Designed miniproteins, single chains, continued (2). Designs and how they scored, part 56

Each design is a single chain, and the fold is of that chain. pLDDT is the mean over its residues in the fold that is shown.

## One batch from the design tools (miniprotein)

Design m5938
Fold by ESMFold2-Fast:
Structure m5938 (fold): chain A 65 residues (1-65)
Amino acid sequence: REEEIEREFEKVKPKLLEFLLSLGLPEERAQEIVEKTYELALETYDPSKPFEPQVGKIFLELAQK
């Protein structure tokens, strides 16, 4: 469910932001990557699999651009 995905994403969002900031990215850019990760997670989320690894995979792919 979208609401459930949003709730789980709010738990990992601080970790994603902290990681990007630790790489020297500006806060605005870090937030943009996190938002895009959320959008893609909504489209591709598989409820039969753990949430964090799925979101982490999307995040790493976007961060490598």
Scores: mean pLDDT 76

Design m5939
Fold by ESMFold2-Fast:
Structure m5939 (fold): chain A 81 residues (1-81)
Amino acid sequence: MKRITITKTGISGYELLDMVKKTIESLGGKNIEVLSLDGTNNTVTLSADLPDSVTEQDIMDIKLERHGYIGGFDSVTIEDL
């Protein structure tokens, strides 16, 4: 397992939080923690445990799509456990 920290800016902090959580879960992510939810800047930051097979590039290549919005993650930091 690798511990990741992901930041994403988007259309709404609350809607974006749900999309990011579901994306992490689809990658086999566990122990998801919301570190911050900034409604003013529409930014969410989460940490989670991911399988060792998931790379930083795999995460950065993901596109989030909802109601015509298409975007990737803004940043990812990985700590090997």
Scores: mean pLDDT 70

Design m5940
Fold by ESMFold2-Fast:
Structure m5940 (fold): chain A 71 residues (1-71)
Amino acid sequence: SVAGDTSLVPALLETLATSPDPAEVRAAADALGTIGPAGAALAVPPLWRIARESPDPERRRAAGRALLAIG
């Protein structure tokens, strides 16, 4: 359900921001993109911050891809 999907948004954002595994970072970004507009209010501001401010280029790229997928 949409409610179940959006409940994962904080955990997916934490994984994208903190996981040392590039595969987990990419999977979290893909999952946030799949949730799409339903998660946008929760996901877009943190993803925008990660895309601008993360020292890790893989996290910036993943956050950017998630933002594009959301809209």
Scores: mean pLDDT 80

Design m5941
Fold by ESMFold2-Fast:
Structure m5941 (fold): chain A 96 residues (1-96)
Amino acid sequence: SMSEEELKKAKEAQELYGEVLELIREYLEKKGYDVSGKSGAELMQLLVEEGEIGPEVLKILEEYSKKAIEEGKFEEAAIEAFKEIKRILEEELKRL
């Protein structure tokens, strides 16, 4: 069973994931993509296809996924990954 600390981290990871998806949507809209009705998976695919920051985001997710598997701390790895992705998206949005 999950501890109270693990539950808190899981909620933080889920909230950060939602924030990241909203920033991806805004970024893609400003780049001229139609994001209406798109799922999180479809938004991520479009980000990779757009090609400017998608490859960097994918690399971050792959590196933290590997760390999560090795350490068994999936929520902590997700939080670190989503915070870094959020930073990248916020910086790029300021330039658009």
Scores: mean pLDDT 82

Design m5942
Fold by ESMFold2-Fast:
Parts: structure tokens; C-alpha cells; sequence
Structure m5942 (fold): chain A 68 residues (1-68)
């Protein structure tokens, strides 16, 4: 379904961003790492569809709980 395709696309992009941030900031703390990933996801979200934006915002909420 289209919803599953949107979830898969967001999941792949999250993995790309995570891998890139990890390579660029290997010494970042868990909190700093999460903040950097969220920043990149918010930037990417601005150009995405409304359905993708909703999925991205849910991912960001989940990531924020990991920064505690």
C-alpha cells in the first residue's frame, strides 16, 4: 500500500541520516547524536509530502525519548 511505501521510504532515509551523522560525529554523546539526527530529519521533512511529514514527526518523538 502507499502508506507502507511511505513508511519504508522514511525508514531508509532515517538509516541514511543515522549512518552519516555517526561517521561525521563519531565522538558525539548519545544526546548530541540524537539532536543531530533530529535536525537532519526536520530539514528533510520540509520538502516531503504531508503523509511523510506525519511519519517523520512520529520518528522524531520516538528519538527524543532516547535522549533522556
Amino acid sequence: SKDMEDVNLVSLKVQEIVDRVRREHPDASRREFVELVIKELRKWSETQSESQKEIIEDVIKQLRTLAE
Scores: mean pLDDT 83

Design m5943
Fold by ESMFold2-Fast:
Structure m5943 (fold): chain A 85 residues (1-85)
Amino acid sequence: SALDERIAALEAAMRGASPEEILALALAFVRELMDDPSASEDDRLRALMRVFDVLAAQIADPAVRAAIEDRILAEFERRWRESLA
């Protein structure tokens, strides 16, 4: 699917990237995902879970990973709230 292609591209872009670059890539992906009217809530949740799996594989420091995950969740929640307005 187009979503699977987008997350595969995200996973590839995150390889060897710094934590700051990983955060920027993940935030851009979440924005595009939340703005996609063809994506179901299940598709969005599954994509978010796959992003977190990539973060767990790429970021060894649990404190750095948690900080990035918190920023991603905050963006997801913000976009979700905006979709209800």
Scores: mean pLDDT 80

Design m5944
Fold by ESMFold2-Fast:
Structure m5944 (fold): chain A 69 residues (1-69)
Amino acid sequence: GADAARALAGVGSVVAERELGLPALTGAEGAAFAAELLAAKSEEQKKLLKEIGEKLREIGDEFEAELRG
């Protein structure tokens, strides 16, 4: 529980510092910004994965129909 939250906060801080060069982000403001960035990234990835999965299913179905023909 608490250990996972601490690890996530640490990783988020390191990523923000390294990728964005924001060493001054401290306290609740920094945590909120990191959480927002992660949420936006996760939502975009989820949407992309769903679209890729749907396209892969269509390609698979077409390939299987061609093999049966």
Scores: mean pLDDT 64

Design m5945
Fold by ESMFold2-Fast:
Structure m5945 (fold): chain A 83 residues (1-83)
Amino acid sequence: SSEQQARQQLQAQVDAIDAKVDAEVAAGADYLDVQKFLIKEYQKLIDQAVEKKLYDMAKQISSRLTSRSLRLIGLEIDRRLKE
């Protein structure tokens, strides 16, 4: 269905942001810059999901933002403890 295609496209956008964030962290990018990028881009996707009336996806993406933000904190701690 067109709704299923919209859901898959939105998920692909989430995955692309996650991949970019993970790549930037691996490359040693500034933690605060990566965190700001994550929050900004995820908020855009939440707005997009709401506009498409995909409220279940908006809620899921919001929860994922919290989880991914906390993961960034953990990765930054690990990075600072590295060697």
Scores: mean pLDDT 87

Design m5946
Fold by ESMFold2-Fast:
Structure m5946 (fold): chain A 108 residues (1-108)
Amino acid sequence: GKVEYREEEVELEKGETYTVEVENKGDEPKFVAILVEALDEEGNVLDVDFKLAELKPGEKLVLEFTVKSDLEKVTLRVRIAVGTGSKGVAAAIGLVLRSIGLEIDLEL
């Protein structure tokens, strides 16, 4: 199966909300993972949120993140994995598990 990975970073102030939206514009079902991490100026993780879904053609996955840290500014790191079949599922799960310090070997 095909797997695509995307990453972006945005600066947010305390109390700001950032919305991540992924749409399946293709003609086949896709597995999607969205991972967001709020980072301080030193790269320490302050907060994390994620969503995992199988999206049919035309469906969307939306993750809304609000900054809850005591810092005036944070960097929000957004990571998105999109794939088809068992490899897409493995990539999506792997992205989320790595964010919480877990690694798993999946034989596919």
Scores: mean pLDDT 76

Design m5947
Fold by ESMFold2-Fast:
Structure m5947 (fold): chain A 95 residues (1-95)
Amino acid sequence: MEEKKEEIRKLLTEFAGRLASAPPEDRVEAAREAFQELGDKLKELYPEHKEEIDKILQEAMERLVEAASRGEDGLAEANRILAETYRKILEILEK
């Protein structure tokens, strides 16, 4: 399980970097694409937690899209949302 946790952490780190590297006008789309990809991979690896994962990602997406749409001012908040999302996902996978 440690290897899978590291993969999830790396994916979220890559997504944070993708958001930071995207032009402000593209950050909302980058966030949607990143979370869709993460959700698909997690549901494939952990189909028993599909509904819980979907709920966490949906809530995080709504907050992240709003933060990303604020440009540079929202970037720090977007990173906090990604960190919270990672923590919540790990809590599900540990149970």
Scores: mean pLDDT 72

Design m5948
Fold by ESMFold2-Fast:
Structure m5948 (fold): chain A 83 residues (1-83)
Amino acid sequence: MDRLVELDKQADALFKNKGSQQQATDLLNQAVALAKEYGVKVKVVAKNAKEQVLEAQVIVGMVQIKLGVDRTIAEREARRALR
């Protein structure tokens, strides 16, 4: 819940400002851990910081869709993943 909102904000900020490779990796790891906690199966392909941020955004969106908590946020994250 609160972690999903926080990760969404962090992913959006890193997408806008690139961030560091470490920050992108940490964000992706947090998103994957959250997906695992909520029983969402995800496939991760780690390449570079930009791709890791995009993948984290997709994973957060998938968790939100599964929970049905906020359809608007889930749709927004899916749209961001497509750019």
Scores: mean pLDDT 67

Design m5949
Fold by ESMFold2-Fast:
Structure m5949 (fold): chain A 100 residues (1-100)
Amino acid sequence: SSKVKKIQEIIIKTKKKILDILDEYIEKNKLSKEEVEELNKLFDEMDEVMQKILEAVENNDKESVKKYLKELLEIAKKLGNEEIVKIVEEMIKEIEKIIE
């Protein structure tokens, strides 16, 4: 559906922005292997939730979409980067507009 395609494009753009910020953060702060592994783990958790959002949108399951958007924001907060949290909040707002 056109809604699924638009949300998929939003997710792809958001993921790219997050990866760019994480790459810069890792490089600038010379993070340890253990710190990088923890960030990668959190990003993988975000990616899994983003896939669940797409599946819920495809199934027209608005309640599951809202649940997964909330879970995504909580994972973003665990990353401890205010720019990433803001990007995720903007993505959530865009997806909510498309669904309603």
Scores: mean pLDDT 87

Design m5950
Fold by ESMFold2-Fast:
Formats: C-alpha cells, structure tokens, sequence
Structure m5950 (fold): chain A 120 residues (1-120)
C-alpha cells in the first residue's frame, strides 16, 4: 500500500510540474501552433492524472507511467516539427520548456525506480 501511494504522489507531482512548465510556455508564446500543442498536451495530462488517481497497484502505476512517457515522446516530436517554422525567439522558448519537461520526467523516473526497488 505505501509503495503504491508514494508512486502515485511521484506521478502526480511529475504531471503537475509538467503542467506548470506548459502554463509558462503558453503565457510567453505568441505562436498559435505552440498554444495548440500546449492545449493538446494539457488535455492528455488531465486524462493521465485521472488514471493515476484510479491506480490501485504498482502494475497500474507502471501502465500509466508508460502512457505518460508515450504522450511526452509524441509531444516532443510534434514540438520539434513546429519549431522548424518558428522565429529564433519562439524556438528558444519551446526548447527551454522541453528541456525542463525532460528534466522533470527523468526526476520522476528516478524516484519511481527507487520506490519499485524498495517495495514490500
């Protein structure tokens, strides 16, 4: 039970951290394409957050984490395509946001692996 609750908290913190970075990017960008990418990713994060809240086992946690990883990979790929059409200034805003999102996700991975190794 404790391991599942700790893993849920790590995933929820990771999702909320990524949402905060997306909120900053949305507030700073003038690009409609970037705003659309942010809106789409926030929608996916809301769905993932609901699944995290419904998780009962470490297997549920692993499944939701893989779903988050896939959503993030798809978001980064779309952002890379959009960046080719952006001004240098807008491109740097997106790049900084992607770097921060990657760092938050990696922190979540490291914390989850520690919990999985220490499970009952």
Amino acid sequence: MEAVEKAKQILLDTVEGIKAVLDELEARTDSPEVKQLVAEMKEKLDEIGKKISEAKTLEDIRKVFLELQKALQEFIAKADEVMEKLTPEERELVRQALDEIRALFQKGVDELNKIIEEEE
Scores: mean pLDDT 85

Design m5951
Fold by ESMFold2-Fast:
Structure m5951 (fold): chain A 109 residues (1-109)
Amino acid sequence: VAKLPEDIQQAVELAKKSASKGSKVTIISSDKERAEKLAEALESEGFEVEVLSPEEFLKRPKGNISSLYLVDESVLEDPAVLEKLASLSLPDTVFLDPEIKEALEEAAA
């Protein structure tokens, strides 16, 4: 799990460093228009991209996990979203903030 970059090019470079070409990237954001623009850029680079609001993420089954989750600050407002992210046990997640990491670890308990 990584914070969603403001710059589309920064998001593309983060995905390239964190995931292999053809890997699945999930964007969780309350700003759907911004997330969809980022998804288009990532798909152009060969990633499989999924865009979810926090509410949509909560409703979907766990299924196959993505190689990278990009989340904005709206994810931190919903404890249920944090609990579901923690339950995925993502091996390739980058925790950008110690408080985010701690919240995810507490939610997994």
Scores: mean pLDDT 66

Design m5952
Fold by ESMFold2-Fast:
Structure m5952 (fold): chain A 94 residues (1-94)
Amino acid sequence: MEKEAEFARRLLDEVASWLAKIDPELAEQLRKAMEELSKDPETAAEVGRALGLASTLPDKVEGLRYAADAFARTPSPAAKRLAEILRQGAELLE
């Protein structure tokens, strides 16, 4: 499960990097949510699994929407905050 949490961090950092070009404030919110996830390894692993599946989708915007929906179903406040940030990011990248 460690590898899934690390994978989540790397993918979210990549998302934050491209969001920073469009909405630097939202990118900062994403980085703060990632810091909260680092304190909850179980939720981070769940996030990593959902991002792994989302990364197989050919459309990055569709991938972000898929990940947001998965995180919204996770029983964690940090995951729900992350879901809202990714949903907003998908709208900006559309």
Scores: mean pLDDT 75

Design m5953
Fold by ESMFold2-Fast:
Structure m5953 (fold): chain A 75 residues (1-75)
Amino acid sequence: KSVVVTFGDPSKIDYEKIKEELSKLPGFKSVTYTSLPGRTRMVVTFEDGSKTTVDDVRSVLEKLGITDALVVEGD
């Protein structure tokens, strides 16, 4: 299971802090980042059978002040 996050302004995002907070979610396995011109994509991978949802990931980002990222189911 994976969740894909796309940031609109990657230059102001603390990716290490995001990774640390996301790693506290149930079934957390890994985070990968892909930097593109004007965008950054982050893929968060969870163990199969994890109860972590897209809304759980979005809630973590919102607590960090990130309210304008696109958060969708990956896979």
Scores: mean pLDDT 76

Design m5954
Fold by ESMFold2-Fast:
Structure m5954 (fold): chain A 87 residues (1-87)
Amino acid sequence: SLLEEAEKEFAEAGLELSEEEKELIEKAEKAREAGDKKKEVFYELLLRVLMAKKYGVGSDEEKRKEGIEKAAKEFGLSKEEIEKIKA
């Protein structure tokens, strides 16, 4: 599963997933299983923003913002959903 793969990658890096990170991965996986691409992308982007804040991954804020906006347009995310990802 996506969660099991993420836990393995984190363990190999000497890190542990937080409950918040696990919850976002689980929600993304459930959305994928339901065929809800919009919710899958929403939770994946939330996780990426959380990871950037906690670990400094993706320090290029401008490129991250552009990536979020492109994904939102492609999968039909609302302005409100985009703002939640950025917050």
Scores: mean pLDDT 68

Design m5955
Fold by ESMFold2-Fast:
Structure m5955 (fold): chain A 56 residues (1-56)
Amino acid sequence: MEEFRRQLEEEIEEGMELIERGVELVIKMHEAGLDLSKITSKEAYEAAKAELKALE
């Protein structure tokens, strides 16, 4: 009965990985001087990601 436990562990690992990527992205945005308080919509978030990518 380890199959469901293994699947759950994989889902948790994937979730943690996505959270880590999200945290890294937010940290990079903040370090780049982007005002995170202005990111109040999905469109603003996508624009901020594009701006960060342009700074790379």
Scores: mean pLDDT 70

Design m5956
Fold by ESMFold2-Fast:
Structure m5956 (fold): chain A 86 residues (1-86)
Amino acid sequence: MKVEVKEYTVPVEEAAEFIAKIGEELLPSATEETKAALEEALAKKEEMQEALLKAAKEQGKEEVKLTVKIVTEDGKVKRLEISGEL
């Protein structure tokens, strides 16, 4: 098992697209269960973008700190966790 944690600071306007690109890059290496979850999350990208823009405006923030945690086992992505902080 390998756990990799990456931190990014992205403009709020680009946050959902950035998250989507990470998900798309990991999709070919994901287990079937993780792949289904990623595809469902990608389908909600627009809703996520709207929520992030609203939260950022309410907090007076222009960027989001994203923490991406990737859990890989036997060469497959078993879990992907992305959290955003304003």
Scores: mean pLDDT 79

Design m5957
Fold by ESMFold2-Fast:
Structure m5957 (fold): chain A 87 residues (1-87)
Amino acid sequence: SIVDQISKLLKSHGNKNSKTISKKLVDFSQQGGSPSIIVDKSVTVDQLSKIPGFDKKTASTIKKVIQSMSDDDRNQLSQLLSQAQQQ
């Protein structure tokens, strides 16, 4: 599933709650959320925490993972989130 693909990608960057975070990201995308808000390194924790279902701890974890990602990994995450949005 897309949840499992995103979870695996997040886990490769040290995320211990990868399955839970993956589900939240898929839910956000299916509600019409833009992948660019997630993968953009300039987006703040405060901006991410305004997303329904994201608390400050979740937003902080996502921010840290995204900051550790290569451009290729961020592009892969963006593609997976775009696929979730269309499903």
Scores: mean pLDDT 81

Design m5958
Fold by ESMFold2-Fast:
Structure m5958 (fold): chain A 79 residues (1-79)
Amino acid sequence: MGNEVVAKYEPEARAAPSSKENTEELLKKAVEEVVEQLKKEGKDELAELLEKAYEALLNEDKEAKEKVAKEIEELLAKE
């Protein structure tokens, strides 16, 4: 049968969410997309930090957010 494994990198205009619950899904997708893009560019460390930052945001962990922000800044300074 004709089936694809992974080959979807098209700007698909999916139906936008309509409620708050969809805001979290939208945010998650945006973060995952950025993380995958960074990994493709070879910036795996930055991608992991972004994922941690998102989780810290969802858990309202300010200490974790500050720690992640600092690590991101250090990585950017090393470029």
Scores: mean pLDDT 65

Design m5959
Fold by ESMFold2-Fast:
Structure m5959 (fold): chain A 84 residues (1-84)
Amino acid sequence: MEELAERARRALEGAEKGDEEAGKELARVVAETLKRLGLSFGLSEEEAEKIAQKLIDTYEKTGSLEEGDRVGIEELKKAIEKKK
């Protein structure tokens, strides 16, 4: 319940300080969530994985959760619309 939100918040705090370890952990949690959403909307495993990996790469490059999340969501949305 609340554990998920607290884990995300702790990882975000570390990432803001430039802690790549915390950033990667948070990116993985978000990536897993996007992967599930993509599969639920009918994307293939391969496509969902690619979107997840792009999120992680953006996070690692910028160190910003907001930017990584935005890129991931936008790509997921485009992939879903393109499929239908």
Scores: mean pLDDT 73

Design m5960
Fold by ESMFold2-Fast:
Structure m5960 (fold): chain A 61 residues (1-61)
Amino acid sequence: MMSPLEQAAAEMIRQLLDSLRARGVAVDRADFRARLLAWAERHMSPEDVAVLERALDRVLA
């Protein structure tokens, strides 16, 4: 987490997961990761997808 952008992405992912769990939504980490990366691959550059993947791996570890 040396990049400010990667740190911001990790914080946003963490807040989203916390919000979903607080509302009683059961979150499967592998499914959440796969769906978010699939969305990112359609809408983001490969470089941005790599940043998101690193942020996801750190939050979901």
Scores: mean pLDDT 79

Design m5961
Fold by ESMFold2-Fast:
Structure m5961 (fold): chain A 99 residues (1-99)
Amino acid sequence: MSLKELAKKAVEEAKSILEAYKNGTKVEGLEYLNEFLKRALMMGYNLMVEEEQRAAALDFGIEEEELPVILEVINMLQYGEVKVEFDPETGDLVAAEKA
């Protein structure tokens, strides 16, 4: 899978988290968002810093118009606006819902 394909699918999953938040529902199947976040962290991006969030997204090929969506979701995940579930064996992000 190319970085551009990963980026597009990660954005689609981020949009699903925003919809789940608005609807008060749980979303699962976050494989591509999880992969994007893991790769960004492994490459040394500090996702607590907005400038580095933006740099990671652009470097992965996320379109400029989609930046607000992915950055909003990264901040929601980090600041506890959504409740997240991780696989205890892998540490992978598997589900999210409104906190």
Scores: mean pLDDT 81

Design m5962
Fold by ESMFold2-Fast:
Structure m5962 (fold): chain A 92 residues (1-92)
Amino acid sequence: SITLSAEEEAAFRAQKEAELAAKGELTEAEVEYLRARRAGDRERAIEALERLIKEEDPEEVREALEEERGDESRSAGTKETLELAEEALERL
């Protein structure tokens, strides 16, 4: 198995995020969310998700969250994203 140090893994994630943003594949709100998550800034991550939810239909986001919460095979990162998104929806 290829093993990366925590520092190398963080650098790799930052590099990939920058590449996706440069290609226009990520919105500014998505980039901000990923940076906040990497920094462990929960409040900033929730604020970024509030922007994303407002750009989408909030009802469509709620339906997607209900479908995804039923899938126990989802990664820990995905589960954390769903929890933060649910709190963002409650704040709207």
Scores: mean pLDDT 64

Design m5963
Fold by ESMFold2-Fast:
Structure m5963 (fold): chain A 76 residues (1-76)
Amino acid sequence: SLLEKGREYYQKGLEALKAGDYETAASWFKKAGDYYEQAGNKTEAARAYALAGQSYFLAGKDDEADEWFAKANQLA
């Protein structure tokens, strides 16, 4: 299901964050957010997009971080 795919990519994002692979983490969290959004789970999508923003910020990609924080806020 879309929710199961969202959960799978969310877990991959958390693993990448733990490893310090911030750009990889952002990529996984974006995929998780997209699946949660398609499933109608706006709260979970917002959380995933916020983690993508945080991951980009940790990677030193401030413009991309701001973009994904803004997307998360739109779903709040």
Scores: mean pLDDT 89

Design m5964
Fold by ESMFold2-Fast:
Order: C-alpha cells, then sequence, then structure tokens
Structure m5964 (fold): chain A 67 residues (1-67)
C-alpha cells in the first residue's frame, strides 16, 4: 500500500489504543504525549519513529496496568 495509507491506518490504530487505555484509567501525561507524538509521526509518514514511540507508550501502559 501507499505510505499515506499505512500512516493513516497506524494513526487510527494508535488513536483507538489511546482511547482504550484512557477508558481503563491507565493514561498519564507522559503516556498521552507519547501516543500523540506517535500519531502525528504516523500522519507524517514517519512510520518507524511512530512505531518506536507507540511501543514505549504501550510498555508504560502495561507497567501501570500491572502496578
Amino acid sequence: GSMAAEGAALAARLERALARAEALGLVDPTIRSLYEQAIALARQGRLDEAERLAREAEKLVVRRHLA
């Protein structure tokens, strides 16, 4: 697929992941910032950077869930 289509799909997936984490009470300002930066990078077609920040956000969400 095109990089734009891949970026849009990744951004939509990350927006849904952030919404689910918010619903569970697992989002702090750091996690929110990482997801928002990842979504912006995905929309810019910077997919590798977006996925790196998304993984860090997901790691922090998991840590908060297990605490």
Scores: mean pLDDT 86

Design m5965
Fold by ESMFold2-Fast:
Structure m5965 (fold): chain A 117 residues (1-117)
Amino acid sequence: LAEEFEARFRLRARVRLEETDEEEKRSIRVEAAIFEGADGSELLVAQALVSDEEDRLLGAAALIEADLSALPPELQAALEEARARAAALEAEMAARDPEATARAREAVREAVERLLA
């Protein structure tokens, strides 16, 4: 997710975290990044993925925060599409495994807090 925005925006800061939950037999990978868009605009992107021991996706959560009005229309459309895809994946995973998705949401919050500290 963050790498898609790196092609269109300049990367300012990034945090990557990986955690293994031995009791639940799960791994959590999370990335949070701040990008600079058009003059004065910043884009915050974060995504966490929760997988089992066979690397099957169990949970996902994402956060995309930007002032779309500050961006050119073509970049606004691309960002809205990315938001829609991320939201659809999170909703699908929440329906299948709400606990893994809740853990992914917590990982996103932790990564964003570290990024903004």
Scores: mean pLDDT 76

Design m5966
Fold by ESMFold2-Fast:
Parts: C-alpha cells; structure tokens; sequence
Structure m5966 (fold): chain A 56 residues (1-56)
C-alpha cells in the first residue's frame, strides 16, 4: 500500500539524517562539511514532506 511505502521512505530518510549528523561531527574538510550540510537540509525537508503526507 502507498502508506507502507511512505513509512519505509520516512524510516530511510530519518536513518540518513542520523548518518549525516554523525559524519558532520567528525568531518574536517570544509567542502565536505558544506556538502553534508546541504544534504542534511534536503533530507530534513523530505522528512517534513513525508510526515505531512502520512498525516493526511
């Protein structure tokens, strides 16, 4: 079902946020820090969108 698919995507996105946050804690390269911050912002936006769809 579509709901099950959205829940799977949400779980994957939340896991990606945790991994990106862990990488940011240890990363020292400024270019990689910037790239990780951009990826983190994009994934957080996707989580918000998925939660909105699931709340309906």
Amino acid sequence: AERERLETLLRAAEASIELLEEQLKTETNPALIAALQEQLAAVRAEVARLREQLAR
Scores: mean pLDDT 84

Design m5967
Fold by ESMFold2-Fast:
Structure m5967 (fold): chain A 81 residues (1-81)
Amino acid sequence: SELVERLAEALEAGNYEEAIELAVEIVASDPEMSPEEVRTFEEILRREAEAVKKGENHLELSPEEQEVARKAIAALRRAAA
């Protein structure tokens, strides 16, 4: 709950780097996520942040990355409950 609150505060402040670190920490604590999937999720978030900085459109995720993103979203939802 504290990590989820800190993530919300980082997002409200526009602190994208801190938000990524907190999201990765939450996802890494979930037993359904492997260390490899956690690393892939962090890479997705960092690539998205770079795309936003460049004024690029949303990144197209591979099917493997889409599955990792889906699992990570489920982990974040469990942490918020």
Scores: mean pLDDT 80

Design m5968
Fold by ESMFold2-Fast:
Structure m5968 (fold): chain A 109 residues (1-109)
Amino acid sequence: SSMDKKIEADTKAFLDKVQAKVQEMLEKYKDKLSDEKYKQLKDIADSSIAKAKELVDQGNYLEGLQVVLDGLQEMENLTRDIPEINMELGALIVATSIELVVVKKLKSK
């Protein structure tokens, strides 16, 4: 349906925005991260976004957004000692949670 196409497009655009914001954040605060922690955060971000995009391509939009939310929460738990990164991850967690509610509401129509 036209609504399903809109949900898919909007969800993919949201995932691209989250991916870009995480990459921007990691590069901006690279000096506050050890090489090991930077790699760990990048690996979590890359794997969660890749899995989410696969789920969205299968029509599993809610599951895809949940995978991203789980990844962002894992990154937030790993960065509690770096307030600047932790705050930006918190904002992305809120944005992803809102997107989940919006997609769930649209899918129920």
Scores: mean pLDDT 87

Design m5969
Fold by ESMFold2-Fast:
Structure m5969 (fold): chain A 67 residues (1-67)
Amino acid sequence: DEAAAHYAAARASPDPQVRLEHTGRAGEVTRKQVFEDFENDPEAFAEKYGLTPEQLENIKYSIEKAK
């Protein structure tokens, strides 16, 4: 929702700098939401995003490495 709003604002703006800022904010919101969903309930996260158990393990490993 918030990410979609930022992408919409970026597309509507004629200013390249404003487009870049909104695109960056959309990316941040999307990454934060993905991490929050994963930390709240990894199994529900896998079901929501249609992930296999192997893909879920890879995501967990990547998040742990990023910390």
Scores: mean pLDDT 68

Design m5970
Fold by ESMFold2-Fast:
Structure m5970 (fold): chain A 76 residues (1-76)
Amino acid sequence: DEIDALIRELAAALGRAQPDEEERLLFLKFINAALNGDKKKAQEYMDKLVAGLEAKGKTEEAEQVKETGEKLIKAV
């Protein structure tokens, strides 16, 4: 399943970034919103997660999270 593959890819990218509790919570909120078809809320949570990773200098991981997250939002 494309959605399952994207979720696994996104989780792997976030895992490489060594997320803190707030970043993990944003990821869970993103997945929940995306799977419920709330694309606007999913985008908002993803943007906050990406900004948090970028602020910590994890630019490459933030880019991977953003690209895969955008694909997941489009797929649902």
Scores: mean pLDDT 85

Design m5971
Fold by ESMFold2-Fast:
Structure m5971 (fold): chain A 105 residues (1-105)
Amino acid sequence: MEAERQAWRERLAARRAEVGRAADDARETLKLRFGAHAELARKLGREVEAEAAELLANAKEENIKEAIRLLGKEEGLDEKTIEEAIEEFFKQADEELRAIGRAAA
């Protein structure tokens, strides 16, 4: 169970970093990808993953945080662990965005 959710979180972090440099232009691509993931998760009976993917499809920071909280709560994690996961997620995304920025400079 944990490994499957961890893999999804890693894919999410990679997608966040990949589209970050494209800003608003990549928002629709992000929405389409997470929308498709939500449909697949729903078809497989994974409602929490489907809800999280739908939140992520909106590409807003608050929706991303809520998606992480939803997944962490289903996994039975305490609030401190969930907050640390959110912090690590955004820290990793920021590091990737900075690396892309440096490569472009």
Scores: mean pLDDT 57

